# Designed miniproteins, single chains, continued (3): the designs that were tried, part 25

Each design is a single chain, and the fold is of that chain. pLDDT is the mean over its residues in the fold that is shown.

## One batch from the design tools (miniprotein)

Design m8838
Fold by ESMFold2-Fast:
Structure m8838 (fold): chain A 91 residues (1-91)
Amino acid sequence: MQHRRARAGNITGILSSNPSLSDEDARRLVGPDAEVTELHGARVFLHYDEKTGRVLAVAQLPDGSLATFSGRAKSREEALEQIERALAKLL
């Protein structure tokens, strides 16, 4: 199995050739209250913890592959910006 990695700030993204997760499985991985957004055509499920700065996200890519993101950010907005930059490097 081939994995590609990219980093933006304090967030690391890993692209897998595995099939993308369902919405239910993505929410099980990152949390039931995960924010859903779209970045570079990928549907992204984001969890950001303001107390710890912890970031966890999963992207369902248009080709049916999966990218996972983990790290820290100072704000939700910084987390999204760093995920977008890491995802762009993986595409």
Scores: mean pLDDT 79

Design m8839
Fold by ESMFold2-Fast:
Structure m8839 (fold): chain A 56 residues (1-56)
Amino acid sequence: SAAEAAFRAILADNEKIAMEILDRDPSVSDEQKAKIKAQMKKWNEARLAAFKARRA
């Protein structure tokens, strides 16, 4: 749906911005960056699932 596509685009844009900020932080280790990125992806998948469930 158009609404799902728009929501996916918002989540993707927010994830890109957050990951760019994280990648520029020299105080965070590569291991910790990987863990944070995995958690952000998991949260975004949960947000999308909740959006889809609300519209079912």
Scores: mean pLDDT 82

Design m8840
Fold by ESMFold2-Fast:
Structure m8840 (fold): chain A 67 residues (1-67)
Amino acid sequence: MAIPAPPEGFEVRPASGELPPDDAEVWVYVGDKVIRTDGATAAVYAASVRAAEGDKAETEVLIAVRR
């Protein structure tokens, strides 16, 4: 299903690729959850979800990064 749009000035991308700087403001979208955090935490979170669910599992992880 569609994920709520990020705030103005944010870019949505998959958590499996390019990750933001560790001090950047980041919104992590995981299935039905939205978590506001930082880039370093987002990277750890994405890696943990992928390890548990696999690469192409039903749980998709996206991130929204402030420019």
Scores: mean pLDDT 66

Design m8841
Fold by ESMFold2-Fast:
Structure m8841 (fold): chain A 66 residues (1-66)
Amino acid sequence: SVELENYIKGAEFLEKAGDIADAQGNTEEAAKYYRLAAESYRNAYKLTGDPKFKEKAEEAEQKAKA
């Protein structure tokens, strides 16, 4: 579905944005992007029940706490 595709692509984009911000020393901005990525992965998990999205959401949440 378009909604699922948007959540997956959005999460991937946000996670990359977080990685870039983190590499630049913008830790607060990185944390914000990682939290948004985790939210998008959680929405993908709710739609699919696929544990890979739960795992990706948890990884993004951990990156936000670093």
Scores: mean pLDDT 87

Design m8842
Fold by ESMFold2-Fast:
Structure m8842 (fold): chain A 64 residues (1-64)
Amino acid sequence: SKEKEELFRKFREAMLETAELTVKTMLAISLTKEDPSYREEAEKLAREAAEAGERENELLEQLK
């Protein structure tokens, strides 16, 4: 159905956003090992990645 096609498109966009934020979070966490000043950015990115993951999960549940 057209509704499922739109949901799938949104799900793909959410997957890409989650993946990008997850990679950024991992890099920021790695940087905190050398310089603790990166901790605040790493924590912010971790929260954003978690929020994106929740949106992805909500869309996945709608596709079931």
Scores: mean pLDDT 85

Design m8843
Fold by ESMFold2-Fast:
Order: structure tokens, then C-alpha cells, then sequence
Structure m8843 (fold): chain A 91 residues (1-91)
């Protein structure tokens, strides 16, 4: 596991997030979306992964995909304040 800002993440999910970040840096939105979806598949019960994925998708200009990720996360974690605030900001 990897600790970032006092939060612990699996090594595998961190690898997929880093691959997505590099793809976004290169302008490869399709590859970024692929790796972020893989990160969610690895940690489907961690709301933090939906949060990170949605933020990276939004920063990459994939607003509609970010909204879909947040809506999926809120179905699983309906009381998550961060996911709700991000969805409101993108609507």
C-alpha cells in the first residue's frame, strides 16, 4: 500500500492512477479513461477512488465521464459529501 496525505491506497490502484495521469499529460483521453475505470474496478468499495477518478477526468476535459463516475459512486455512497459536492460543481 501507498500513503498519500495520510490516506492509504493499494500499490495497484496507485499504478493505474499514475498511468491515467501520464495519459492525460500526453492528451490521450481514451487511455486515461481506461486506466481510471480499471482503478475503480480494483477498489469498487472505496469512495476515495471515485473522487480521484472524477477529478482527473474533469481536469482532462472529460466532464460527462466524470459526472457518470460521480453518479456511480453516489449510488454506492449516497451520503459522501465530497462526491456530492463534485457532482454539483460539474452540473
Amino acid sequence: SVTVDGKEYSDEVVKYILKAMFALHLGDKETALYWLKKAIELEPDDPRIYDVAAQLLALGGLREEAIKVLEEGLKKFPDNVSLRRLLEALR
Scores: mean pLDDT 84

Design m8844
Fold by ESMFold2-Fast:
Structure m8844 (fold): chain A 85 residues (1-85)
Amino acid sequence: SEEERREEMLRRGRELDERFRKLAEKINKLKEIPEELKEKIKEALALGREFGRLLAEGAPLEEFEEKARELEEKLEEIEELIEKL
């Protein structure tokens, strides 16, 4: 149902928000932030804003899932860069 789809969107949104928070904590502990990492953080923040907009507007599940995947991929790239520092 549409209601179940909205509940799933909210649940996944909370999971992504927590993942973002944990990455922010790791980033805040870095002595300096490389330019490549800064650019990826900007991209992730833009994707996060778009994801939040889709949640707020009650977008179709397919559109939400696509944006969530893009955000998850960008967060993985950021995490890999942090681990190399």
Scores: mean pLDDT 80

Design m8845
Fold by ESMFold2-Fast:
Structure m8845 (fold): chain A 55 residues (1-55)
Amino acid sequence: GSMENSLRVYLGNLGLPATPALLQRAFLLAQDKKITSLGELPALRAELEQLAASE
């Protein structure tokens, strides 16, 4: 969906791999934080970097 594509773009901007596992976790995190657009994703940066480091 639109959010998955936004997450792929943002993960790419951070230099993080858009793996299915990371995307799934990132999607759930965005939903929990009520993030609905690409411009809001910087609020998740630290948590996304931690998720990537844990894989």
Scores: mean pLDDT 79

Design m8846
Fold by ESMFold2-Fast:
Parts: C-alpha cells; structure tokens; sequence
Structure m8846 (fold): chain A 95 residues (1-95)
C-alpha cells in the first residue's frame, strides 16, 4: 500500500496532469480565460478535498499548491501559467 506521503504525491501529479489537459483543451477550442480558470479552480478544490481526506493540514495543503505553482513555472507557457496562477490564488484564499 502507498504511504500518506506517496498518496499525497499521487494527488499532486494527477491534479497537475488534469490542469495541463484543461489548458491544452482551452487552446485547442478557444475556451475563454474565465471559463478555463473556473475549470482549474474546480480541479484544485477537488485536490484540496483529497489532501484533507488523507489527513493533511491547511498549511501542508497550501505548500502543495505552492509547489504545483513552482512546477508550472518551469513547464507551462506564460499564458497558461497566468491562468493557473489566477485559479490557484483563489483556491488558496478559500483555505
């Protein structure tokens, strides 16, 4: 079985891949920035709920989100990063 830390890493990795898919689909289908941000917010809120269910604290969940933003800076283009950052900031404010 996976440790709590391994399960947390799985949530982070699955969440990041889902966000990348949303961003790619938005580019392909010319989906609005506002709609794209809302979809990313939904995925991030699900990730927060999953991490809380694993017993992670609010501080640890915030660290996870900040780590994902750091990962995005090295992986996403400037436009995609800006949309992800906007969604992530809203979810962080709700913690």
Amino acid sequence: SLSREQQGQQVRDETFEEIKKILDEAKKNNISDDETVKKIEEVLRDAVDRMRSLGYSTEEVAEMLEDMLMRARGTLDGKSYSLFEKALQKVLEEL
Scores: mean pLDDT 88

Design m8847
Fold by ESMFold2-Fast:
Structure m8847 (fold): chain A 94 residues (1-94)
Amino acid sequence: SSAQKEEMIKRFSEELENQLRMFAPWLSEEQIKEIVSFAEKKFREALDKGLTPEDRQAFIKALGQKLLDYGMSENDVFLLMHHTHAMINELKAQ
């Protein structure tokens, strides 16, 4: 349902914000909000397409590139993308 989709997006965004505060302490509050808003938009687009493996991969690549653009290291981006996959799996299992 649309309500379940919105709840998934909300939980994803809250968890992503928490992870960014922990892994990227050099990011300003405004930069964190911009990244989270970007991720919400891209996650919504992926959910609307049924969150296929291809859509999930495209979403995670887009988020990873955004984090690299904000100065996060390749290693930290890799770890956060791994965590992002786990978050999506947990949200889909609920």
Scores: mean pLDDT 83

Design m8848
Fold by ESMFold2-Fast:
Structure m8848 (fold): chain A 100 residues (1-100)
Amino acid sequence: SLAERLREERRRREEHDRRLKDLQDRIDSVIKHFNTALDNLRIDIDTGTQQANQSIEEMRGLTGRLGTLSPSLKEVGQKKLDDMIKRYNKALSDLKSSLS
């Protein structure tokens, strides 16, 4: 029936929205930990680089998971990943320049 079809469509939309919310919360957590790792580079460069690289790899995985929901969401994840890599490389370059 139409009512059964509408209930199934609602259930699928709610499941999609739940998965997207879970992924967004995980992305926010990864970015927060990444920002902390960048702040800590001047204190302990080895630990900071290890933590920053771990966050980049976690974001790469989350970008892949976003891609299972839609191509547009994969692009959003890829932009966040590219920004993280750019910020990490800049932070390392800035640190090297400040030590010279």
Scores: mean pLDDT 87

Design m8849
Fold by ESMFold2-Fast:
Structure m8849 (fold): chain A 68 residues (1-68)
Amino acid sequence: MSKEELEKKIAEILQKVKEGKMSREEAIKELEKLGVPRSVAEAAIHDILTYGADPKKVAESIAEMVMK
């Protein structure tokens, strides 16, 4: 999977969480399937739901971290 493809998939999951179309547990499971550690997935969802973070920016940060 390319960094750009991973970033897009993470952003789509986080956007669905922000819109209330995906539960926190479903989002964590989908992110783990993409190779995102559970702790990172939980932190990302917290940032989206608590601070209103931009899903695209959060996804970019995670993709860079995972693709190291």
Scores: mean pLDDT 83

Design m8850
Fold by ESMFold2-Fast:
Structure m8850 (fold): chain A 57 residues (1-57)
Amino acid sequence: MDVIDKVAEMIKDKKSFKEIGEELGVSGQTVSNLIYGKQGGDPQLESIVYKALAKSY
């Protein structure tokens, strides 16, 4: 699953980093790092997204 692509869509929809972070279950700083981050994709961020989706479905 491409978390960055999903985040990009929410940015295009004018969502704030705080709102995106709430959707992903992470802080806005983590969202900022994902978008601008030279830190690379966070494996735990993707794991958190999958965990939240599995619990919803």
Scores: mean pLDDT 61

Design m8851
Fold by ESMFold2-Fast:
Structure m8851 (fold): chain A 61 residues (1-61)
Amino acid sequence: SMMEEVFAELERIREEAIANKESVDVFAERMAALAKERGLTENQEVQRKMLELLEELEAAQ
């Protein structure tokens, strides 16, 4: 599904952020940019996934 594609891309962005020791702010902006590009800014499932991944990045730092 398109949602599975978006979730996989968000998880890939998280993996790159951890590997590159990316700041939380830059990571959040990158996720928000993807959501905007896909027209999913108001999508609750995408918003929840982004929050989950943000918390995972913060925990990894």
Scores: mean pLDDT 83

Design m8852
Fold by ESMFold2-Fast:
Structure m8852 (fold): chain A 58 residues (1-58)
Amino acid sequence: MTTLVHRAVFPSVEAAREAGERARRDLSQHPGVESVEVEVRELPDGRAELTLTMTFRT
């Protein structure tokens, strides 16, 4: 199985959640994608880190 992890920093928790939800929706439409996990972590300076974990079908 192939697993990819993508991380990005956004200016707010709301921006990170919106981006994560859009990415999950778009990636879930792809026939090669088995699962998408979304994690949002608030940073001390008001920014947020988005972590996407994608598992691909063989």
Scores: mean pLDDT 80

Design m8853
Fold by ESMFold2-Fast:
Structure m8853 (fold): chain A 93 residues (1-93)
Amino acid sequence: SAEDVLEEIVRVIQEGIEEGLSREEIIKRATETLKKIPVEEVKEALRLVVETSVSPKVKEAAEKALKLLEENPEDYEGVAEILVEVFLEIYEH
């Protein structure tokens, strides 16, 4: 489900941050996780974030990631980079 996909991606990024991994290693792990999920399920998960998120920063990141994936269906690294950046911005404060 879209919710399960979101939970998995959030878990991978959060665990990487908690372990003190580099930005590059967190992006790599998120990219590898996304590649295992059908692209349409990733798109549905991103649409769910756009529709339900109360955070303007998270909503904007999800919209940007969704647009990137719609234009470049294999750019999982670009999607991972957008999601990792917004998580780091939120959790650095």
Scores: mean pLDDT 83

Design m8854
Fold by ESMFold2-Fast:
Structure m8854 (fold): chain A 67 residues (1-67)
Amino acid sequence: SAALETLLKVPGIGEELAKRLVEAFGGDLEALRRAAAYDPQRLLAIPGVGVEELVALARFFGVRMRP
């Protein structure tokens, strides 16, 4: 899927984690981007998503990191 192919471009995200992210968000990358910006706990609850993966996703989608 286009969503899976996009997530595989994110540094540190492998195929298994990319599949879990697609499943958790129903392939909706805009919902995933919003979670990275405004609801990081939703992403951190997904097995395999730690702070490093959260930062990589936020950076990839160009969401603002709080100082």
Scores: mean pLDDT 83

Design m8855
Fold by ESMFold2-Fast:
Structure m8855 (fold): chain A 61 residues (1-61)
Amino acid sequence: MSLGEGLRALREAAGLSQREAARLAGVSPATLSRIERDERTPSDAELLRIAAALEEARRAR
């Protein structure tokens, strides 16, 4: 599984759209879409924000 595939799987498990996940992570929806498609490598800061947002959304269930 690629990084992008893993992030997409976590987002879908959290029940979030790309727009919602991007808003929570503080990145643009276009940036998140490119990362999930492995067209762009996130910075460490972007990756930490995305991962934190997805985990928080998942825990809120």
Scores: mean pLDDT 80

Design m8856
Fold by ESMFold2-Fast:
Structure m8856 (fold): chain A 64 residues (1-64)
Amino acid sequence: MSPEEAIERARRLAEAGAPREEVIAEVLELVSGLPPADAERVFRATAEALGISLEELRELERAL
Protein backbone atom coordinates (compact mmCIF):
# COMPACT_ATOMS: atom_id res chain seq x y z
CA MET A 1 0.00 0.00 0.00
CA SER A 2 1.30 3.47 -0.89
CA PRO A 3 1.12 6.56 1.39
CA GLU A 4 -1.04 8.20 -1.30
CA GLU A 5 -3.61 5.36 -1.09
CA ALA A 6 -3.69 5.65 2.72
CA ILE A 7 -4.24 9.43 2.48
CA GLU A 8 -7.06 9.00 -0.08
CA ARG A 9 -8.79 6.40 2.13
CA ALA A 10 -8.54 8.66 5.21
CA ARG A 11 -9.99 11.63 3.27
CA ARG A 12 -12.80 9.44 1.89
CA LEU A 13 -13.75 8.20 5.38
CA ALA A 14 -13.72 11.75 6.81
CA GLU A 15 -15.85 13.03 3.89
CA ALA A 16 -18.35 10.17 4.44
CA GLY A 17 -18.84 11.34 8.04
CA ALA A 18 -17.21 8.39 9.80
CA PRO A 19 -16.49 9.00 13.52
CA ARG A 20 -13.02 10.53 13.96
CA GLU A 21 -11.97 7.66 16.28
CA GLU A 22 -12.84 5.19 13.47
CA VAL A 23 -10.87 7.22 10.91
CA ILE A 24 -7.83 7.34 13.24
CA ALA A 25 -8.05 3.59 14.01
CA GLU A 26 -8.21 2.78 10.27
CA VAL A 27 -5.22 5.06 9.53
CA LEU A 28 -3.16 3.42 12.32
CA GLU A 29 -3.81 0.03 10.67
CA LEU A 30 -2.94 1.39 7.19
CA VAL A 31 0.39 2.98 8.29
CA SER A 32 1.67 -0.02 10.31
CA GLY A 33 3.73 -1.23 7.29
CA LEU A 34 5.03 2.20 6.18
CA PRO A 35 8.41 3.84 6.91
CA PRO A 36 8.24 6.55 9.65
CA ALA A 37 8.53 9.45 7.16
CA ASP A 38 5.62 8.12 5.07
CA ALA A 39 3.52 7.41 8.18
CA GLU A 40 4.09 11.01 9.36
CA ARG A 41 2.89 12.32 5.97
CA VAL A 42 -0.28 10.20 6.20
CA PHE A 43 -0.96 11.44 9.77
CA ARG A 44 -0.57 15.09 8.68
CA ALA A 45 -3.00 14.60 5.78
CA THR A 46 -5.48 12.79 8.08
CA ALA A 47 -5.37 15.63 10.64
CA GLU A 48 -5.99 18.13 7.80
CA ALA A 49 -8.94 16.08 6.49
CA LEU A 50 -10.48 15.93 10.00
CA GLY A 51 -9.90 19.66 10.57
CA ILE A 52 -7.66 19.13 13.61
CA SER A 53 -3.97 19.66 14.39
CA LEU A 54 -1.41 16.86 14.19
CA GLU A 55 -0.97 17.28 17.97
CA GLU A 56 -4.71 16.66 18.54
CA LEU A 57 -4.53 13.59 16.28
CA ARG A 58 -1.66 12.16 18.38
CA GLU A 59 -3.65 12.77 21.58
CA LEU A 60 -6.63 10.86 20.13
CA GLU A 61 -4.25 8.06 19.04
CA ARG A 62 -2.99 7.71 22.65
CA ALA A 63 -6.62 7.54 23.90
CA LEU A 64 -7.23 4.46 21.72
Scores: mean pLDDT 79

Design m8857
Fold by ESMFold2-Fast:
Structure m8857 (fold): chain A 60 residues (1-60)
Amino acid sequence: SIDELIKEINKLAESGNREVLLIAAQAYLDILNLRLNGASDEQIKEVLEKHLKEIKKALE
C-alpha cells in the first residue's frame, strides 16, 4: 500500500544518510505534484516504488 511504502522510505531516511534524505525529499515532492494533478493511487505507488529502489541502491 501507499502508507507501507511511505513508512519504509521514512524508516530508511532515519539513518541520516544524506543521499537517502535527498531521494526521500524528491519522492515526497513528486507525490505532492501527482496528488495536486489528480493522479491515481496506482501512479503514486509506481513513483514511490521507483524512489524506494533508488534509496536501496544508494545504501549499497
Scores: mean pLDDT 82

Design m8858
Fold by ESMFold2-Fast:
Structure m8858 (fold): chain A 63 residues (1-63)
Amino acid sequence: KPVLTEEEIRELVEKALAEHPDATVDQIVKMVVIENPSKTTPETVKKAREIAEELLRRRQAAA
């Protein structure tokens, strides 16, 4: 299936957070979709959201 790997999604989420540190999960997911429309599936969106929520939660816990 020619879709983004979990590692690629994580890199895109991390890049979005680095550029927009105050971004919400929904905004991060939207940025991933907009930058990679041809490789985005409903499963990609769900995984991007999960990774974004996990990374934001870890950053809040570490701060």
Scores: mean pLDDT 75

Design m8859
Fold by ESMFold2-Fast:
Structure m8859 (fold): chain A 69 residues (1-69)
Amino acid sequence: MSREEALKTAVANVKKGIDAYDQGKKNEAASYFQKAATALAEAGLPDGARAVADYGSRITGVEVPLPEF
């Protein structure tokens, strides 16, 4: 995955996560934030990945694990 593709994937998943959260689907929202964090980590943006995972965990109350590479 290129950096640009990973950033596009991260943005798309953050939007889906917010939409799911607005609908009260906290587990689904957490899953999307996890996908966004993974994409950011693959793009070489570990600080961004950590921030997204932390944000997703805080707003949903569901653990969003940080990917390890």
Scores: mean pLDDT 79

Design m8860
Fold by ESMFold2-Fast:
Structure m8860 (fold): chain A 60 residues (1-60)
Amino acid sequence: AAMAALQAYLDSQTTSDYSGKPLEKKVVRPDDGLVLSEESALEYRRDPSRFPVHPLVPPL
């Protein structure tokens, strides 16, 4: 049963917001700090070339 892992995940989300509103999980790309939604993160995992670095954001 994955109940322990699910409980830990929910606790992590709820403790991040004192208003009781859970925060949506997001993926932050370390190179330029690009924040991706869950759907965009899934696409990025499958084909990162579909999310090229913006020309105004130089690589570190």
Scores: mean pLDDT 53

Design m8861
Fold by ESMFold2-Fast:
Structure m8861 (fold): chain A 80 residues (1-80)
Amino acid sequence: SLQTQLDLARVMLAIARALASGADVEAELDKVLASMSPEFAAAVRAGLPEISTDMSPEDARAAAARYEARAAALEAEIAA
Protein backbone atom coordinates (compact mmCIF):
# COMPACT_ATOMS: atom_id res chain seq x y z
CA SER A 1 0.00 0.00 0.00
CA LEU A 2 1.03 3.65 -0.33
CA GLN A 3 0.93 3.95 3.47
CA THR A 4 3.42 1.06 3.84
CA GLN A 5 5.73 2.70 1.25
CA LEU A 6 5.47 6.03 3.14
CA ASP A 7 6.20 4.35 6.49
CA LEU A 8 9.26 2.65 4.97
CA ALA A 9 10.45 5.96 3.45
CA ARG A 10 10.09 7.63 6.87
CA VAL A 11 12.10 4.83 8.52
CA MET A 12 14.90 5.13 5.92
CA LEU A 13 14.84 8.94 6.31
CA ALA A 14 15.23 8.65 10.11
CA ILE A 15 18.20 6.27 9.71
CA ALA A 16 19.85 8.50 7.06
CA ARG A 17 19.38 11.67 9.16
CA ALA A 18 20.84 9.96 12.25
CA LEU A 19 23.89 8.80 10.26
CA ALA A 20 24.32 12.28 8.71
CA SER A 21 24.25 14.03 12.13
CA GLY A 22 26.07 11.34 14.18
CA ALA A 23 22.92 10.81 16.29
CA ASP A 24 21.89 7.50 17.89
CA VAL A 25 20.28 5.53 15.04
CA GLU A 26 18.29 3.27 17.41
CA ALA A 27 16.91 6.26 19.39
CA GLU A 28 15.82 8.11 16.22
CA LEU A 29 14.33 4.90 14.79
CA ASP A 30 12.37 4.33 18.05
CA LYS A 31 10.80 7.80 17.68
CA VAL A 32 9.53 7.15 14.14
CA LEU A 33 8.43 3.54 14.85
CA ALA A 34 6.37 4.69 17.89
CA SER A 35 3.81 6.17 15.44
CA MET A 36 3.60 2.96 13.32
CA SER A 37 1.97 -0.46 13.77
CA PRO A 38 3.72 -2.92 16.16
CA GLU A 39 3.87 -5.51 13.33
CA PHE A 40 5.61 -3.07 10.96
CA ALA A 41 7.99 -1.93 13.73
CA ALA A 42 8.91 -5.57 14.50
CA ALA A 43 9.58 -6.31 10.79
CA VAL A 44 11.82 -3.21 10.50
CA ARG A 45 13.80 -4.18 13.63
CA ALA A 46 14.24 -7.76 12.35
CA GLY A 47 15.56 -6.37 9.03
CA LEU A 48 17.99 -3.84 10.60
CA PRO A 49 21.04 -6.18 10.68
CA GLU A 50 20.82 -6.41 6.85
CA ILE A 51 20.57 -2.63 6.37
CA SER A 52 24.00 -1.11 5.70
CA THR A 53 24.74 1.76 8.07
CA ASP A 54 28.36 1.97 6.84
CA MET A 55 28.24 5.27 4.93
CA SER A 56 29.92 8.67 5.14
CA PRO A 57 28.00 11.66 6.57
CA GLU A 58 28.02 13.13 3.02
CA ASP A 59 26.42 9.98 1.55
CA ALA A 60 23.96 9.91 4.48
CA ARG A 61 22.91 13.54 3.78
CA ALA A 62 22.35 12.64 0.10
CA ALA A 63 20.27 9.60 1.15
CA ALA A 64 18.24 11.75 3.59
CA ALA A 65 17.43 14.28 0.82
CA ARG A 66 16.33 11.42 -1.48
CA TYR A 67 14.04 9.86 1.18
CA GLU A 68 12.62 13.32 2.11
CA ALA A 69 11.60 13.78 -1.55
CA ARG A 70 10.11 10.26 -1.70
CA ALA A 71 8.12 10.75 1.53
CA ALA A 72 6.77 14.12 0.28
CA ALA A 73 5.71 12.56 -3.06
CA LEU A 74 3.95 9.66 -1.29
CA GLU A 75 2.21 12.04 1.17
CA ALA A 76 0.93 14.09 -1.79
CA GLU A 77 -0.31 10.93 -3.56
CA ILE A 78 -2.12 9.69 -0.41
CA ALA A 79 -3.72 13.17 0.09
CA ALA A 80 -5.02 13.22 -3.49
Scores: mean pLDDT 78

Design m8862
Fold by ESMFold2-Fast:
Structure m8862 (fold): chain A 64 residues (1-64)
Amino acid sequence: SAMLEEIKARLREVAEESRRRGLSVEEMGRRMKEVYDEVLPSLSEEEAEQVEAAAMALAHELLG
């Protein structure tokens, strides 16, 4: 869905910006969690699982 694609794009932007700034793993995670917490009330359980999976994949990709 367009909403999920926009949320995934926001998560990637936050993660990439945090990496460019040289922020810690903990600070990157905190910023990504802020996005997740903002969108969670608007998501179904299934959509929330997809967003969580995308966030975990981004963390794994960028942090190892």
Scores: mean pLDDT 80

Design m8863
Fold by ESMFold2-Fast:
Structure m8863 (fold): chain A 83 residues (1-83)
Amino acid sequence: SMTDIILKTLEEDAAFARSRGKEEIASAVEEVIAAVKAGDYKRAMDLLDEILATLDDRNPDDVLLGASLTSVLIAIYIQLKEE
């Protein structure tokens, strides 16, 4: 399902952030995972917007995280529009 893909992507993003010493970002992504599991897509989108605002476009790891998290945000938005 799309939800399974979203959750898998977020889990991989949290693991990547943690592997790079970005514990605060990893923890924030875990909050997004909790919101998605609860079906609270509005909260998940708000949390993703907050995370994206903290990323540094000069840092390659943050650019990769930003691209991945933006794809998740788009997927959630599409899910909400179809309801």
Scores: mean pLDDT 87

Design m8864
Fold by ESMFold2-Fast:
Structure m8864 (fold): chain A 83 residues (1-83)
Amino acid sequence: LLARAEELNERALRLGREAVEAIRQGDYARAGELVAEVADLALETARLYAETLDAERAAEVRALGEAHAERLRALAEELRRKA
C-alpha cells in the first residue's frame, strides 16, 4: 500500500517537472493536461494513505487530498484558458 503511494508520488513529481517545462515553452495546453493528471494522482495517493489510518484520521486525509486536487484542477483550467 505505502509502496504504491510512493510510486504515485514519484509519478506526480515527474509530471510536475514536465508541466513546469511546458509553461516555460509557452505550451499552456500541455501544462494544463499535466497538472490535471497530477491532481488525479494526488487524490489517489491520499486515498491510499487513508486506508492505513483509523476512520477519523482517514476522513481528514481524504479531505486534505480533495482540497489539494481541487486547487490543482483550478490551476489546470487557468492554464487551459491561456492556451
Scores: mean pLDDT 83

Design m8865
Fold by ESMFold2-Fast:
Structure m8865 (fold): chain A 58 residues (1-58)
Amino acid sequence: GSAVATKDYTAQGPGELSLKVGQVLTDVELTGDDEWVRATDANGRTGFVPRSHVELTS
């Protein structure tokens, strides 16, 4: 799946991705945690982002 960042986010530790509004994410996977999704950024880095900060597009 894919998603677009709707809010800026600064990664709080290893395993998290920082976001900028309008950033496209790929390989979006829902986790067992309702607060986080796993995604890949434009640089090929994979990590967790807050679900509240992204909009799923597919």
Scores: mean pLDDT 80

Design m8866
Fold by ESMFold2-Fast:
Structure m8866 (fold): chain A 85 residues (1-85)
Amino acid sequence: MDSLVELVKKLKEEAEKLYAKAKEAIKQGDYETAKKYKLELEITLGLLRIVRAVAKLIGDEEALRVAEEAIEDIERQLADLDKML
């Protein structure tokens, strides 16, 4: 049984990598690759929303807090990418 907090940490680290790759693709004018990484970032956001729902259901307050923080960060990153694409 994995810690939900550890799962959130791994998803957040993956999201940060995807955001960095999308921004680098935009910088190089590769909008097709940037859109691919944006889609993968949207999928990661969806997974974090599921983790947040599970944390609420089982009463894991620490996992809920870190999941909500990660969701807010990714929503901001996606909004930034939408402005650049």
Scores: mean pLDDT 87

Design m8867
Fold by ESMFold2-Fast:
Structure m8867 (fold): chain A 56 residues (1-56)
Amino acid sequence: SEKLLEELKKIQQRIVELQRKLAAGRGTDADVAELSKLLAQIKEIGEKTPDLEAPS
């Protein structure tokens, strides 16, 4: 689904933003919790749509 692919891209963008913020020492406990939640969500999407990420 195109809609699901767009959602995945937004989640990935947010994950990168949170990782950069945490690496810079500007992250909070809420940011850590959000990152964990987003990582779990992206994993679930990947399990449901294995063709979404091409194996290399």
Scores: mean pLDDT 75

Design m8868
Fold by ESMFold2-Fast:
Structure m8868 (fold): chain A 84 residues (1-84)
Amino acid sequence: SAEGRRVAAELYELFERKTGIRFRGRPRGSAADIASLLGLLENYKNEPGAMISAASQAELDVLQGKVSDEEVLARARELIKKYS
């Protein structure tokens, strides 16, 4: 969705500010993509393997229906608001 792409873009900017790592291209903005980005962002201070595992688990939780698209978007908005 257009809102999902906007939220994912804001998470990309937040990740760049915290880590200095820039993503290339435009975010797809699916709930699974946003969940993966939240997992990376919440775990960026951990070992790379732990960070990737957390991102993969967050994506899988959405794909398995354990977390709704609306819950993922709400969590992303709260995180963005906290750092705005």
Scores: mean pLDDT 76

Design m8869
Fold by ESMFold2-Fast:
Structure m8869 (fold): chain A 84 residues (1-84)
Amino acid sequence: GGIDTIADVLKASEKERRAMEVAARTARQNSPPEYRDRASLAAASAAAVGMEPETAERMLRQSGVPQGMIDAVVEGVRAGHEVL
């Protein structure tokens, strides 16, 4: 950390990709079957921009998505944050 180099940026990008994979997988596993694909994509997208779980929850709620999908995505984003 703490050093602005190309290597540090590349490591951050790799961690971001890993966070996206973990978020997508976790959301899919915790989602009701009917929402798995949407929850997986939403969690990966939130992780890609470094979105906090609380921000993801608020945005999904504003979009009118079902609570079961919101819960799965939030859990995914939280798991992704633990990888970063």
Scores: mean pLDDT 78

Design m8870
Fold by ESMFold2-Fast:
Structure m8870 (fold): chain A 80 residues (1-80)
Amino acid sequence: SPEEEARIAAVLAEADRAVDETEARGRAEGLSPEEILQRIAEVLAELSQRVEPSLSGEAAARLWARLEERFRARAAELAA
């Protein structure tokens, strides 16, 4: 639905900002890449739990797949 698509887009934009903020804060605090990734995983898990009830199962699955892709990409960047 248009409402679900708009919600997913908004959540992904929120996830982008949250991940970038979490990484920047972790770097400023002198955290290791592993510690930064752990904080990112926690932030994304909390975000998905908060929005899941507002989405259909199919829309929720699409959101989770996109959040997982973001986490994997950031993990690869931090491991390099």
Scores: mean pLDDT 83

Design m8871
Fold by ESMFold2-Fast:
Structure m8871 (fold): chain A 83 residues (1-83)
Amino acid sequence: SLERDRRLHRAIVEGDLDALIEMIKEELSKYFDKETIEKVVNLLKKLPRDEAIQAAVRILALIDSKDKEGVENFIKELEEKLK
């Protein structure tokens, strides 16, 4: 939608991680349970801000391509990186 595209563009330009996290909660709720979504949010909050923004954008791009396995693999990659 136009409003979704405007929200995403604004969040990226402003480096608004909280706005990106809210979009992730909305989009991931279509495919994943609440426990998985909370895990993703917590992983993003543990990253440096710039890395968290890039990770959030990648997750949203994977969801746009309907790549559920890609999202699951990326979550595992983030968990391993934060050990």
Scores: mean pLDDT 84

Design m8872
Fold by ESMFold2-Fast:
Structure m8872 (fold): chain A 84 residues (1-84)
Amino acid sequence: SPALDEAEILATQAEIYLAMARIAYKRGDKETAKEYLEKAISLAKQMEELGRKDEARRIYQEVADLAKEMGFEELAKKAEEVLK
């Protein structure tokens, strides 16, 4: 269905944003890294609304883990709260 195709595109885009966050952080661009993690959360929320809850949870977990590694404590908590 179109909704399943849309969720797959969102999942792919979220993984790209997570990769971009890692690259930005390694380059010392913490602000850009945080923005990409926030964009990944937004896409995961859209995936959950499309019924792809398990896939959304995987993205939320990846954001939480990266945010902790990067020291973005508030963002990590935000991602973890959605996993409860």
Scores: mean pLDDT 86

Design m8873
Fold by ESMFold2-Fast:
Structure m8873 (fold): chain A 81 residues (1-81)
Amino acid sequence: SKEEIYARSLVDFIERLLGEKLTEEQRKILEELFKPFATSKDWSKISQEEIDKIIDEAVKKLNLGEAFRNLLRVLLSNPIK
């Protein structure tokens, strides 16, 4: 679907910014977590509560450390401010 393609592209972008290869399992987890951004016509309409939940879920499930949490905060929160 269009949502799956968008979520996959966002995961690819994050993988490149981290400079680390993600496992297939990690990529699938991120794709599922990012689907809300793919369904919104303007991701600025996604609530801060939903963004915080997505960041917490990603950090908890992927164990990629605080650099990853900080990267997600910058990427997902800045368009709303």
Scores: mean pLDDT 69

Design m8874
Fold by ESMFold2-Fast:
Structure m8874 (fold): chain A 98 residues (1-98)
Amino acid sequence: RQAELEELARRYREVADELNERLAATTREEERQQLLDVGIVVGYEASKRLLELLSDEQPLTEEQKEKWKEAEEIAKKALERLKPEARKLLEEYLERIR
């Protein structure tokens, strides 16, 4: 569990760094918006995995559950906005934080 948390944090950091480099190199507004949406979905999935690893320690409060529902809806909308190239990048990043 501790080792799994450290591994998830390391993989997510590598993906986040790469995504940030792509954002810094991208000048086209449409492509920047797609990369931001990829970041939203990756961040949600990484956070969900973190929560799964911690779920045996403490149950979520009702307030935390509502925040997670809001984050899920934001991630769903971001996913729906992704074009094929950004979706392919997302799938590669999600595999890396799996």
Scores: mean pLDDT 80

